Designed miniproteins, single chains, continued (4). Designs and how they scored, part 19

Each design is a single chain, and the fold is of that chain. pLDDT is the mean over its residues in the fold that is shown.

## One batch from the design tools (miniprotein)

Design m12629
Fold by ESMFold2-Fast:
Structure m12629 (fold): chain A 82 residues (1-82)
Amino acid sequence: MKTLTPEQRAAVEAARRKAILDEIKKKRGQPLTPEEVERLQALRDRYEAELIARLKEKGIPITDEMRDGIREVAELRALEEL
């Protein structure tokens, strides 16, 4: 395995998440129904809040970059759950 700095590791993980999101969007091919849009929003908000709560419980300050990454991960999980 290549030894990366914590910042470089975060960038690599962000790039990986982006690729997965693009793949899921491609896989769907069709626009979401209004019902799926509501479910996606609820699931995304739930996963985002859960991840933020876990980080706060560990005493980790949430940066803007971290929030953006958490949002992308939450959207990915929400799309997978639809």
Scores: mean pLDDT 70

Design m12630
Fold by ESMFold2-Fast:
Parts: sequence; structure tokens; C-alpha cells
Structure m12630 (fold): chain A 72 residues (1-72)
Amino acid sequence: MELEKLVEGYAKAAADAKREYERNQGTPEAEKLKTKYDMLKAKAISLFEEMGLTPEEAEKRVDELLKKYEEE
């Protein structure tokens, strides 16, 4: 349960970073926001792998969560 909450937290933070990156495209801050997004997404994927998912399954689940938080 705690790992699931942590994964959701990282996915939500990644979605937030992506939205902020899109708002700041063309600024020096955009590269930092892109790096933050990539790092948060990677952490969420790693947590799903620790929960027993394959790398491919973990990436798919993270992409589903990102889409959910991007659409809300």
C-alpha cells in the first residue's frame, strides 16, 4: 500500500512537472523542468519494478497514471 501511494505521488508530481514544462517552453527553466519530469517518471517506474512488475509493465502503468493526472 505505501509503495502504491509513493508511485502515485511520483506520477502526479511528474504530470505536474510536465504541465509546468509545457507552460515554460522556450525559457531556460524548461530544460530543468524536463529533467525533473524524466527523473520523477523514472522513480515511479523503479517503484513498480520493486513491486514485482517487469520494466515494460512498470512503464505502461506509469504512462497510464501520467495520462490520468494530465487529463484531470
Scores: mean pLDDT 79

Design m12631
Fold by ESMFold2-Fast:
Structure m12631 (fold): chain A 80 residues (1-80)
Amino acid sequence: MSPGIKAEAEISVYLLAVAVELSLPPEKVDVEKARKYLEKARELLEKAYSQGLISDEQYEELSKQIKDFEEEVKKIEEEL
């Protein structure tokens, strides 16, 4: 696997874990767990981008996905 594909796959595993958590009813969502996975996804994304392993377009797309999930987690937290 190319280094870029591997980095994207690792980030996607954390984003999938967040998506699974957010698929639960709001009262069952572990917001701390979701935030930890998003922090790991962001850390991996910034590292991969700094190392030139992903394109500007891939960085923008993945960063947007992370931001969208961060906004969803924030909304759930504000409703609790």
Scores: mean pLDDT 81

Design m12632
Fold by ESMFold2-Fast:
Formats: C-alpha cells, sequence, structure tokens
Structure m12632 (fold): chain A 110 residues (1-110)
C-alpha cells in the first residue's frame, strides 16, 4: 500500500540522513553529497507517491522527517566548517522540501 511504502521511505531517509551526518563529521564531503542527494531523491519519491495516492498526511509526515534530518545536517555542516557549496546544496534541498510540504498542505485543504 501507499502507507506501507511511505513508512519504508521514512526509514530509508533516516538511514541516509545518519550516513550524511557521519560523512560530514568525518570531513567526507563527497560521501555527504551522495547521502544528501539520496535524502532528496527519497523525499521526491514520497512527494509524488502522496500526490498519486492522495496520501497527503502520510506524505507530509515523511517530508517533515526529511526536513528535520536536513536541518540537523545543515547545523553540523556549519559547525565543522564544511565547504560552502555543500552548505548551499543542503539549503536548496531544504527549500525544495518546504515547497513540497506546502503543496501537499494546500491540496489537503478543501
Amino acid sequence: SAAERLAQLTEEIRRAGDRALDAIRRGDWDGARRYIEEVNRLAQEAFFLALQTQAYDEGIAVLEEALRILERALRVAREVGAPQDLILEIEITIGMIRLMIGMLRLLKRK
């Protein structure tokens, strides 16, 4: 079901987020970018699945978890002095996820 896949996507996002944080702490900027890109890809999958199935609440919950993870990654990246291009990439991804959450919230309102 859509709800089962969205729950699976939440767990995959958490794992990718943990790997991104570990990469950032180790100064592995290439690894960090790959895991941030994985979080973004999984968030996009959750967004489109929520649109296709009208599972708006479940989709919003997945995207809010992705947002929480990316905001933590942004804080850690700034603390360790990560490259400015990685910081910018995380900020752009956060902006895109906020837009996706906003779209799902608008569609939920009738």
Scores: mean pLDDT 91

Design m12633
Fold by ESMFold2-Fast:
Structure m12633 (fold): chain A 97 residues (1-97)
Amino acid sequence: MEEVREKKKEEMDKYIKENSKSEEEYERLLQSREVAEEIGRELRIIGDAIDLALKYLKGEISKEEYLKKINELKKNSDPLVQKSIDNIEEATLKKLK
């Protein structure tokens, strides 16, 4: 289980760096990921939130689709995980301005 989590972390770091449109976006996504690590929980739902944010920033999904899907992730999360998702959403939506 530990090796699987480390591999997933490395893949997420690489994906965030390669698919970030700006340094600010990259930093914000990393900060949200670090918060998730501090709470010591399984990172799957945070990874899903990051993947969703990157799809939106690439123009693969609409703002309406992004908001719908991110809200579904929040509904299925505990309060600590939801806070991490909120940080990811905030960083993602700042890109719209």
Scores: mean pLDDT 69

Design m12634
Fold by ESMFold2-Fast:
Structure m12634 (fold): chain A 61 residues (1-61)
Amino acid sequence: SGLDVGVGLLVRELGLPRAVAEAIVSGRASEADIERFKERLMAMGKSREQADRAIETVQRL
């Protein structure tokens, strides 16, 4: 349930493919998937520290 919310937010807010969003939220993401997520957050104005915190938060849902 919480995972579905996190996936929806990643797809909607960052435009990530659903499969990538699901991998990130479930902790099965590759390094490339994690880097893509960080790059999108930073492109949207987040700092590196904010991006790292967002990844941690999403993976703990």
Scores: mean pLDDT 73

Design m12635
Fold by ESMFold2-Fast:
Structure m12635 (fold): chain A 100 residues (1-100)
Amino acid sequence: STTEEIKKILEEMIKEVKKKLAEGDVEGAEKVALESIKKILELAREAALKGKLTVEDIEIARLVSEISDEIEKNKDAPKEEQKKLLEEIIRKIEEKLKEL
């Protein structure tokens, strides 16, 4: 299902973002997050066009859209602030995955 594909992308995103942050690659972590979010939003859009969009898909799409905006807003912030934002984003996504 679309929801299952989205969940898998989120899980893979969390793992890769954590890996990049552990390597000190904050810019790489942001790129992974933004690319994963773009893919999730594309899947949600396709599901909507096919009349298969679930409430869970809408909730996730809203969450990742807000996350994308926050990352873009903070792209010129100091590296430590960007890192803290990404760590907070990971926590929010992990909590959302537990609810699904």
Scores: mean pLDDT 86

Design m12636
Fold by ESMFold2-Fast:
Structure m12636 (fold): chain A 85 residues (1-85)
Amino acid sequence: MEEIDALLAELEKRFKEYLEKIKEAVQNGDFKKVIDIVNEFLKDARDYLEKIRKVATDPEEIRKAAERIFDLVNKFFEELEKILS
């Protein structure tokens, strides 16, 4: 669990960094950059799930981590919609 929690904390930190980069790209009118950052975040979410799968000892740990990553992805799109509004 500690290794999984650390990986999830790293992804959450990257989530915040991606949102700040998106705000900057939107302010600069660079919507191509916004799309690139969204794709980078989605790739990171997938890669972190794979890392968790490799360190998990119980399928239930993978399920709970996947739910938290899905929640983070949903929150990312909610924040993206607010930035673009």
Scores: mean pLDDT 84

Design m12637
Fold by ESMFold2-Fast:
Structure m12637 (fold): chain A 78 residues (1-78)
Amino acid sequence: ELEELLEEIYKRALELTTRAAELLRERGEDVTEEDARRGAEAFKGQVEQLAKEYGVEYAKKKAEEQLEKAEKELEAME
């Protein structure tokens, strides 16, 4: 179900964008919780578009790949 996928993806993306915002704030950048939320919403929108064009299973696979990449990038910044 698309709605269920989008909820899951948003929650996972928000966790990652929140962590990224915290790391950027430690570096002195003016990044807020609202910026993290906007990032998660943008990612959710991209996944929704992929699901509409290629189907829910394809969108889920691509979302998982992107989230895994983002998590590795965050680990490299820590």
Scores: mean pLDDT 81

Design m12638
Fold by ESMFold2-Fast:
Structure m12638 (fold): chain A 78 residues (1-78)
Amino acid sequence: MSARHLEAARLLDRAADLVEKGDAEGVRKLADEARARGLTDVANLLYTAARIVEEYPERAPFMAEQLRRAAEAYRRQA
């Protein structure tokens, strides 16, 4: 089981909760954490999610669902 995949899933689930709360700054901080850990694809997805929350808040529930699906995909690969 890959600790890297489990860490990616944890960050994505936490980001989904922040997206549902409209906390774009919190999502950006998680993106910075993902980047620092070398999780480049996760970091890029979270920066996009933060921008969607800021610019298109009506899309936040859809973005949260996308992040939760990504987290499940990472957990299955772990």
Scores: mean pLDDT 85

Design m12639
Fold by ESMFold2-Fast:
Structure m12639 (fold): chain A 82 residues (1-82)
Amino acid sequence: STEEIEERIYRLVEERAKEELEKLVEENRKEIEEVLATKPREEALEIKRKKFLELLKRVIEKAGLPPEAQELVEKKLAEMLK
């Protein structure tokens, strides 16, 4: 069924995106920490959220994911940041 195919694609994309995201977060850790140290908490959280979404977009682009998989990953990670 279509749902089974979507679920399988989502899991594969999530695993790959997680690995690449962890790598990019590590590379950008210092920048994120500097923002958190210098800005008020509410502003820092908003900046962190935007930075995370930016890193996510880079992961999706680098992985060469199809648009449907890209949209699923973006949606799921946006929900996790709420």
Scores: mean pLDDT 63

Design m12640
Fold by ESMFold2-Fast:
Structure m12640 (fold): chain A 64 residues (1-64)
Amino acid sequence: MSPEEVRERVLSPDPEVRRETVFEVVTTGSEEQREAALEAMAEVGQDPERAIEASLLTMLITTR
């Protein structure tokens, strides 16, 4: 999975796709894939409705 593909999946309107992508990146992802996911989560966090979700997923990616 490319970093660009990670970004697209993290920006997906489907919460299941977002969750599975974060889980895959945390368990088997490269540093580049994690950076792409974090950048996408920061973009999602600009939406007030999704800020809490973005924060929790960001913590999961950064803490492992």
Scores: mean pLDDT 74

Design m12641
Fold by ESMFold2-Fast:
Structure m12641 (fold): chain A 94 residues (1-94)
Amino acid sequence: MDKIEKEVLEKIAEVLKKRGENITLEEIETFAQNGVAALLEEKSLEEVARFLRAIAEAAREVAEENKDDEEKTLIANILAEAAESGAKYLEKKL
């Protein structure tokens, strides 16, 4: 994992912790590296959809807080888009 990408994932984990979410950095890293399929190995469709919504919201907050850092903002927004797309897809299956 790139150093800047890891810093963005750590910031997302910090935002989730502040929001009272029980989502770990390891789970965020698993999503970033292996996508939605890896999360579905351990979680239900409903749990993964909620997980992805929480990550998307936290990633958008990280992008807004770091908007003066173009690379961190780009990475955070890419992760937010991926998480939002995954959540929408799974929600259609519920």
Scores: mean pLDDT 83

Design m12642
Fold by ESMFold2-Fast:
Structure m12642 (fold): chain A 80 residues (1-80)
Amino acid sequence: SAAEQAALRERVLQTVARLWKAIEDGNFEEAKKLAEEARKTFSPEEIDLLLQVLENLRQQFAADPEKTKALDELIEILKK
């Protein structure tokens, strides 16, 4: 339903915003905790969408080794 898709999108986007804020702040411990929380609480569809967004960010920031390393670790957590 439209309501279910809207709720899914909102949850994923809020998590992306929080993860990205943590990465920008250099708070990689917080970013990892958020990713582990998402892995435990999100549906498979929400995890797939989150992974797509993080992979896109990984490609956009490929020249930034600190951000790339953080994104690679978050993607690995979510794939488990």
Scores: mean pLDDT 82

Design m12643
Fold by ESMFold2-Fast:
Structure m12643 (fold): chain A 120 residues (1-120)
Amino acid sequence: SMEEARKAAMRAAVEEMYSTLEEAKKKIEEVLKKEKDKEKAVEKSKEIIEEALKKVRELAGKAADASLSAEAKLKISEAFAETANGAYEALELIKEDGKKGVELLGKTAEETREKLLAAV
């Protein structure tokens, strides 16, 4: 049905958002292992987060377009805002503790996935 197709498209977008954030997490882990200059490691991590958030924003737009309800569109918008805030909080934490910052980015990805799948 058209409803089943839309729900499948929304789920696919959510899973790709999660995958995008998990890939960003892995790239940041590699940066933190290889780059011994703390300022350069933070700058590279910022670039990775900003690129990931750009893709997540595009995917959130696709999920919103696939949604039939104003309520679901609002939940997607709010979940994206929370995801962006969590990703930037993770970046700030990377400046002090790279491991904890990476863990927070992973938690942000998981929470985004759970909230958005609940909206399907």
Scores: mean pLDDT 85

Design m12644
Fold by ESMFold2-Fast:
Structure m12644 (fold): chain A 58 residues (1-58)
Amino acid sequence: SAGAEAAGAEGRRLTEELGATGEAGDAIDKSGVRAVALGHDAATAREATLAGGRAGGV
């Protein structure tokens, strides 16, 4: 389970790094990261709506 353990450790490290760098890179990272995150959320929402609509359809 080396992959699972590494993924868990990496995830926690990334979260701590994001928290620590939030203040320093807030202005720059906010603009870039939010734009990318919004794009991903929009794509996911679109697919979820499409799947939901199909499942709810006759």
Scores: mean pLDDT 55

Design m12645
Fold by ESMFold2-Fast:
Structure m12645 (fold): chain A 115 residues (1-115)
Amino acid sequence: SPAERALARVRDLGERLVEAAKTLSKEQLIEFIKAETDRLIAEVPDPRLQALLAGMTQFMLEVLSEENFEDALERIDAAKRVVENDPRLTPEEQRIALEMLDTAKKVLEIVKEKE
């Protein structure tokens, strides 16, 4: 399905973002996230999935811009609870959003350890 293909691409993207977080500066990482997510969104034909991916990308960039690490982690945990309880999301959309939130957490933890 389109959602299953989007989920696989989101997982592959997540692995690349985690590796990039280990090697790139924060400024370079932000530009890399924007470029890679824009590419993924352009490859997804479903406008509803495009909107979800765009929203999740914006959230990830906002969390990475948060100065307080504990506040950034709490924002991710709160977003996970919202996603898990959102009746407007299909099960496939919920899995995609949760995968992106898990990637955001891993990236944030790597960035914090490098500071």
Scores: mean pLDDT 88

Design m12646
Fold by ESMFold2-Fast:
Structure m12646 (fold): chain A 72 residues (1-72)
Amino acid sequence: VDLDNPSLDLALEYKEVGDLHFNEGNYDEARNAYLTALQILEKLPDTPEVREQKLDIEVKLGVLDIKKVTLG
């Protein structure tokens, strides 16, 4: 896994991996991918685009928490 050079593009790739897992119902794998994307974003300069992507991922993580509770 290429974490040696954190970039916005790399964070977005992990976000897309999370979205794919979410669509397949693999919620634990989706959560792990989103958390990895968020960790990459935390290493980037604090720009409006980086902040927007952090918020989007945090919302997606919140949706996963709701899905975990309501799947019973």
Scores: mean pLDDT 77

Design m12647
Fold by ESMFold2-Fast:
Structure m12647 (fold): chain A 107 residues (1-107)
Amino acid sequence: ELARELEVGAWLAGELSDLFRAVAEETGDPRFARLAADFREIADLLREASRAARAGDFDRARELIERAEARWQAMVPTWQAALAAHPELLPRIRAIYAAAREKYEAL
């Protein structure tokens, strides 16, 4: 169900934003500050898309999803480089994705 799926996606992006904000403070690596900001924007876009979908405005929801996807594609090189430099973060990231999957499966 689209609106609830988008809410789970927004939650996931928000959790990743919070994680990378904490990691930026722990490591001093500015890539994590950028990842935190980008995931916050994605979370905001997906929350707005969920509201649009709930209102039956699927054209607006699609536009916002496409903007979130474009933001993700733009940040992929930073994501890959940061995680290659800090593989110790993979268990923390996997835990967030596992929690998101459980929320999605409960829909």
Scores: mean pLDDT 89

Design m12648
Fold by ESMFold2-Fast:
Structure m12648 (fold): chain A 94 residues (1-94)
Amino acid sequence: SSEEEKKKKEEQLEIDINEGLALIVAGVLNIIAKRLEKEGADKEAIEKLRELAEEARKIDPSAPTEEINKKLLEILKEADEVVEEWEKKKKAEE
């Protein structure tokens, strides 16, 4: 039915949005990693941010949106902890 076609289109749009969000998170984390590298951050911190970006890229966009959102928030929380640790090191060396 036409209703089944509409549901399939809505499901595909949700998958496209989920993939887009994951790629945005990955892109932002790579930008942060590049900035921290330029500021002289430890290789371990930069590698962790790049690993988190790759975790975001590996998210299955067809998974339930709630699970994707939870995983993206966990990735962002870990990234925030890396950034906070670097900011503390910068202040301690001033």
Scores: mean pLDDT 87

Design m12649
Fold by ESMFold2-Fast:
Structure m12649 (fold): chain A 89 residues (1-89)
Amino acid sequence: MVEEAIKKAKSKSLEDQLEAVRIAAELFEEGRYEEALKVAEEAMKSKNPLVQFAAAVVAAEVYKALGDEEKAREYLAKAVEFLRQATAE
């Protein structure tokens, strides 16, 4: 699952990149925080701000669940900026 999700995150397909974010969120719901973060961080390398936004939100939720409030705030700030870029065009 994780390796397949990382391959989807690296795909040129927007649909595959969003599917990678969905898998990251699913891993988070299952308590698999390290794997969820790995997939989300890879998806944030996407050229599409919508994918970057969705991935950053998952990363922020993982850090919040781990009690790392500083990193959770950092990733939430990144998500807000990506969302702004996605909606400005």
Scores: mean pLDDT 84

Design m12650
Fold by ESMFold2-Fast:
Structure m12650 (fold): chain A 99 residues (1-99)
Amino acid sequence: SRAAEIEELRRRGLERFEERKAKLETEKKKAGLEEIERDVPLSFEAMRRAIDKIELLHERLKKEGKKVETLEEWLEEMRRLYEELGDEESLEALRRYEE
């Protein structure tokens, strides 16, 4: 049951991230920042490949009682987690997305 609960949290987290990312991508395109869209798919792929770290983030946020409701907040918490884990490749991907 716990494994199923963790998988559900992982799935819902990725869905929320994807939805918010799409909205920000649309907003930046309207603002004439189309070049930023190039980095969003790469960042998403990096996060998708690091699914276990997303799961760890969900557990950490739940334990600390923190709520993350925006893509910006989500990416900031993921960046902090990657820094703690020393995942330089994932940090580089997130940095490119944030730029």
Scores: mean pLDDT 60

Design m12651
Fold by ESMFold2-Fast:
Structure m12651 (fold): chain A 95 residues (1-95)
Amino acid sequence: FEDVPDWLFEFIYRMVKEGKTPEEIAEEIRERFGVDEDLLEFVRLVAEAVKALLNGDEEKVEEYLRKIRERFGEPALEWVEEQLERLKKEKKRKE
């Protein structure tokens, strides 16, 4: 998961913005890229965290980040936290 490409987060974020569910996002990634079940579960958790962030639900963001750490370890958590921080900066950039 430390080798996860930057485009993956942007893809997930875009699909969440389009109103797709975490399950729909995982299935789209499976169909396009043929990834394994561990990566699909990671995608679902990242999509849930992004959805919670966009809804302003900081407690749910922390909950999904904790689940990511428990399943995929500290490097996966740090990667997701970095991407979420970039997303917060993008909201200010558009203003």
Scores: mean pLDDT 77

Design m12652
Fold by ESMFold2-Fast:
Order: C-alpha cells, then sequence, then structure tokens
Structure m12652 (fold): chain A 85 residues (1-85)
C-alpha cells in the first residue's frame, strides 16, 4: 500500500472515529475548543499509526503504535470529561 493510500485510509478512519465520539459525547460538538483538541489528538494518533506502518524498525514501530494509542485515549478522556461536565 502506498503512503498516499495509508493517509487516505487514516483520514477516513479519523472521520468515522470522530462521528462515533460526537454520537456518544455530543457536548464535544457544543464546545469548539474541545472539538478542535479532540480532532488534533486523533490526527496525531493517525499520523503516528501511519509512521508505524511505514517503519522498517520493529522497535520504532512498537513505540509509534504505543504513542498512537496514548493519543487516541487522550482524545476519548477529553470527550468523556466534557460530557460529564
Amino acid sequence: MSAAELEEKAEETLEQDLEVILKEYPKVAENPEVLEKVKELLREAMRKLVEALLSTDPAEQQRLFEKARELALKALELAKETEEK
């Protein structure tokens, strides 16, 4: 798969993940600052995932997968905190 195809799939996944988050945590859509932070965290997570998939170093690949997971979890925590407020 080309880097361009991975970027396209990452953007589609980002849109789907954001839609799920907004459905479960609608208050995120009501706060533009939180919405932009959630989007940025998800974009960084997808970027790290693409970097991991393109890496030829197993140690670097593992580190990037862990970083992507941490960023995605931060996005979910921010959305949850906003909904509970």
Scores: mean pLDDT 78

Design m12653
Fold by ESMFold2-Fast:
Structure m12653 (fold): chain A 65 residues (1-65)
Amino acid sequence: ASVIVEISDNEEVAKKLEEELGAEVRKLPSGKYEVSLNLENASEEEVEEAKKKLEEKAKKYEEEA
């Protein structure tokens, strides 16, 4: 399963999420970053939890800037 979250155009936040969570980062034409996590054999509950954690981490890193 894959979890995908769109974050701001802050490259440092995207890099931190990639390093801390092993997420894949892609820059969109809008300048924003798309962050995805590949969860092998994850349940729906694990996917939702991972999405929430990813969104919370992104927000925290943006607030620290």
Scores: mean pLDDT 76

Design m12654
Fold by ESMFold2-Fast:
Structure m12654 (fold): chain A 85 residues (1-85)
Amino acid sequence: EIKSFGAVALPDSKKATIKKLLEEIEKNGQKTVVALSGDKRTTEEAAEELKKAHKNVTVVTLDEGPNLAIAQRKAEEMKKELEKK
């Protein structure tokens, strides 16, 4: 089963957000979808870090800041699409 996580990435919390997501991906296996909402530059940098660390994680960045509910919905939508295919 694919796990999905929505998260908010802001400049002041970027390092903590990346660390938390890496811990979740490692703990639950690498079949994971992550959707990031927040500052565009920070979400893009966080997505790049996650993709470099885990080759089989799917990361989606949202140019919306900050909205955890939208990130969670997007992660669930991506999970359903990947499970459908």
Scores: mean pLDDT 75

Design m12655
Fold by ESMFold2-Fast:
Structure m12655 (fold): chain A 60 residues (1-60)
Amino acid sequence: SEEDLRNAGMSIGYAAGVSGEEAYEALKKAGVEATPDNVLRAMIAASAGLSVEEAAEFAK
């Protein structure tokens, strides 16, 4: 569910200062399916120095 995806992203993104809501929204804007794996990949990429928007584009 959307709530589950949000919660999963929040856990990984906390140390990077990004939220699961931001990751979910960025994936939706990029036209990428917001699966748990895609949300986690976006959060991890953001913590590595990419913006959440850039991370979502790379999840395509």
Scores: mean pLDDT 66

Design m12656
Fold by ESMFold2-Fast:
Structure m12656 (fold): chain A 84 residues (1-84)
Amino acid sequence: SAIDQIKAGLEALIAQAEELLANLDSLSKEEARQKLDTLGRQLQALAAQYAAHRDQLSPAQREDIDKLFQRAQELLGEIAKKIQ
């Protein structure tokens, strides 16, 4: 389903963000910024997809997805702070 794809996309994005955060010191600032920008665009696309389907979800499903978005936003924010 679209919702299963959104959840899978968020889990994949979180894993990519954690990998980027762990390897920041091995990357140039430019490479890190490009990777962060790509992840940010992916998160925006997932947010748009979620907004289109949010009202069709149970409260528990919304809570689960909202927590994944919150974690993704926190990770991207941490990366942004460390880049400069």
Scores: mean pLDDT 88

Design m12657
Fold by ESMFold2-Fast:
Structure m12657 (fold): chain A 90 residues (1-90)
Amino acid sequence: SIEEIKKEIDKIFEEMKKIAPEYKEEIDEIKEKLLEIVNDKNLSDEEVENKLTDVQLKAREIIEKLDDEKANELRKLMTEALNLVTDHKE
């Protein structure tokens, strides 16, 4: 369900903010973009792909600023969140 997906996204993003609390604002912005994709049932496949690409690029900007251990953990969590959204839209 959409509610279960949103709950899991919330959980994943709370873990991301624990790893990189200095980037909490940027992480929250990425979360809001993913929630917009989940909430909008009228998005075309192309619009979903474009919005997911934007999310991935913003996540990369944060990850590139982190040390290797934190970068790897954040990358894993971001992949989990992206997969939840992609699976829902298929």
Scores: mean pLDDT 84

Design m12658
Fold by ESMFold2-Fast:
Structure m12658 (fold): chain A 70 residues (1-70)
Amino acid sequence: EPALAAQVAREVARRVPSVREKLEEIAKAAEAGDWDKAEQLVLELSESLNDEEKEEVLRAAREAGLELTA
């Protein structure tokens, strides 16, 4: 569901403020149903992060998604 994906991205943005601007762009692309653009933005974000930061962001996203669907 595009709305749920956007909510997860915004929740991660609140938990990790350093990536907030990029995650809000990803959320907007997801809300528009433009998954190709969302994937490109995620790739750009991942290239700006080190491996530990990427793992933390992904973990926060999974936890936020699980909490929203629980």
Scores: mean pLDDT 71

Design m12659
Fold by ESMFold2-Fast:
Structure m12659 (fold): chain A 69 residues (1-69)
Amino acid sequence: MAAEEAGRLLAEFRARGYVLVLSKEEGKVFLARQLSATEVGPPLADLGPSNLTAAELAEALRRWVEEQK
């Protein structure tokens, strides 16, 4: 369930031109714009630490979408 929810949200975000970025330096996951096939824009939101669960990731993505409305 949690992994399915995260996967669904990630597919929706990718369709809208967004991507998840793992920061090597900070050990965090950020939301960013997909600029090209291999390039991403600056961080738009801090989604949490790289060890966050699928459920926590899904919650963070949902909260960000709600806040953009």
Scores: mean pLDDT 74

Design m12660
Fold by ESMFold2-Fast:
Structure m12660 (fold): chain A 87 residues (1-87)
Amino acid sequence: MKERAEEILKFAEEQLAAAKAAGDWRGVALSSWAMAEAYKALGDNEKAIEYLDLAKAALEKLKDELPEEEYQEALDALEKKKAEIAA
C-alpha cells in the first residue's frame, strides 16, 4: 500500500499544480482530497488534515456552481474523513 500511496501523491501533486494554475476549483478539491488520502496512508496526519482543509476551501468556491445535494454530500464526506484522521 505504501508504494501506491506514493504514486497517488506524485500524480495528485501534478494535478493540484495544474488545477491551481487553471483556476479549476473542482480539480483543486479532488486533487487535495487525493493528497489527503495518500498522506493518511503514509501516516502523515498533519499534512492529511492540511489538504482536507484545502479541499474544503476549494469546495466552498464551487458552492454556486454545484447542485445543493452534491455540495452537501461532498462537504459531509470531507468532514467525516477529517474526523477520522483527527481521532
Scores: mean pLDDT 81

Design m12661
Fold by ESMFold2-Fast:
Structure m12661 (fold): chain A 76 residues (1-76)
Amino acid sequence: MKLEELKEKGERGLELAREIEEKGLANTPKEKRIEAIEGLKAKLLVEGSELTEEEIEQKKKDNIEAIENFEKNPPP
């Protein structure tokens, strides 16, 4: 992606993450959770991180799997 596109994606990810925090996971569509994670990954790549791109990608996969597990086994 172009740098500006990555920055915009990162900002959207932050806004979505705040919305998820306010509404809670149970009231947030899976697609919004995934989009927030994607945006946060883009922000980390743009801002620079002590994490490598491979480590960021691994954390993204772990988070997506956690969302899928939450969807299958939501808290009561």
Scores: mean pLDDT 66

Design m12662
Fold by ESMFold2-Fast:
Parts: sequence; structure tokens; C-alpha cells
Structure m12662 (fold): chain A 65 residues (1-65)
Amino acid sequence: SELERYLEELKSKDLNVRKEAIIGLYDLAPEHKEEVLKALEEFLKTEKNEELKEFAKEKIKEIKE
């Protein structure tokens, strides 16, 4: 499934692949809100790139409204 693909891509060594995964998960949030929020919140605990962390934080805020 698309959800499973993006969850795996969040763990990619390629920064652009991880960024694409955040965008893809955000697009899936209306149907998979709890799973997407959990994944992005776990991602924030392990991600070291500050720009990508801020991007994910903003997406989490938008999903939570």
C-alpha cells in the first residue's frame, strides 16, 4: 500500500526520499490520521536534519488543525 511504502521511505538514507515520504503521508492523513501522526511523531524523535524536522512539525500541526 502507499501508506506502507511511505512509512518505509521515512527511514531512507536519502534526505529527498524522506521528504517525499513526509509529503505522501500528509496527503494520506485524511484517511489515515492516527497512523500518519504516530509515524511523523516517531520520525521527529530520530531525525537529525533540522529543516526536515521543522517541515514534519508543520505537517503535524496542519493534520491536528
Scores: mean pLDDT 86

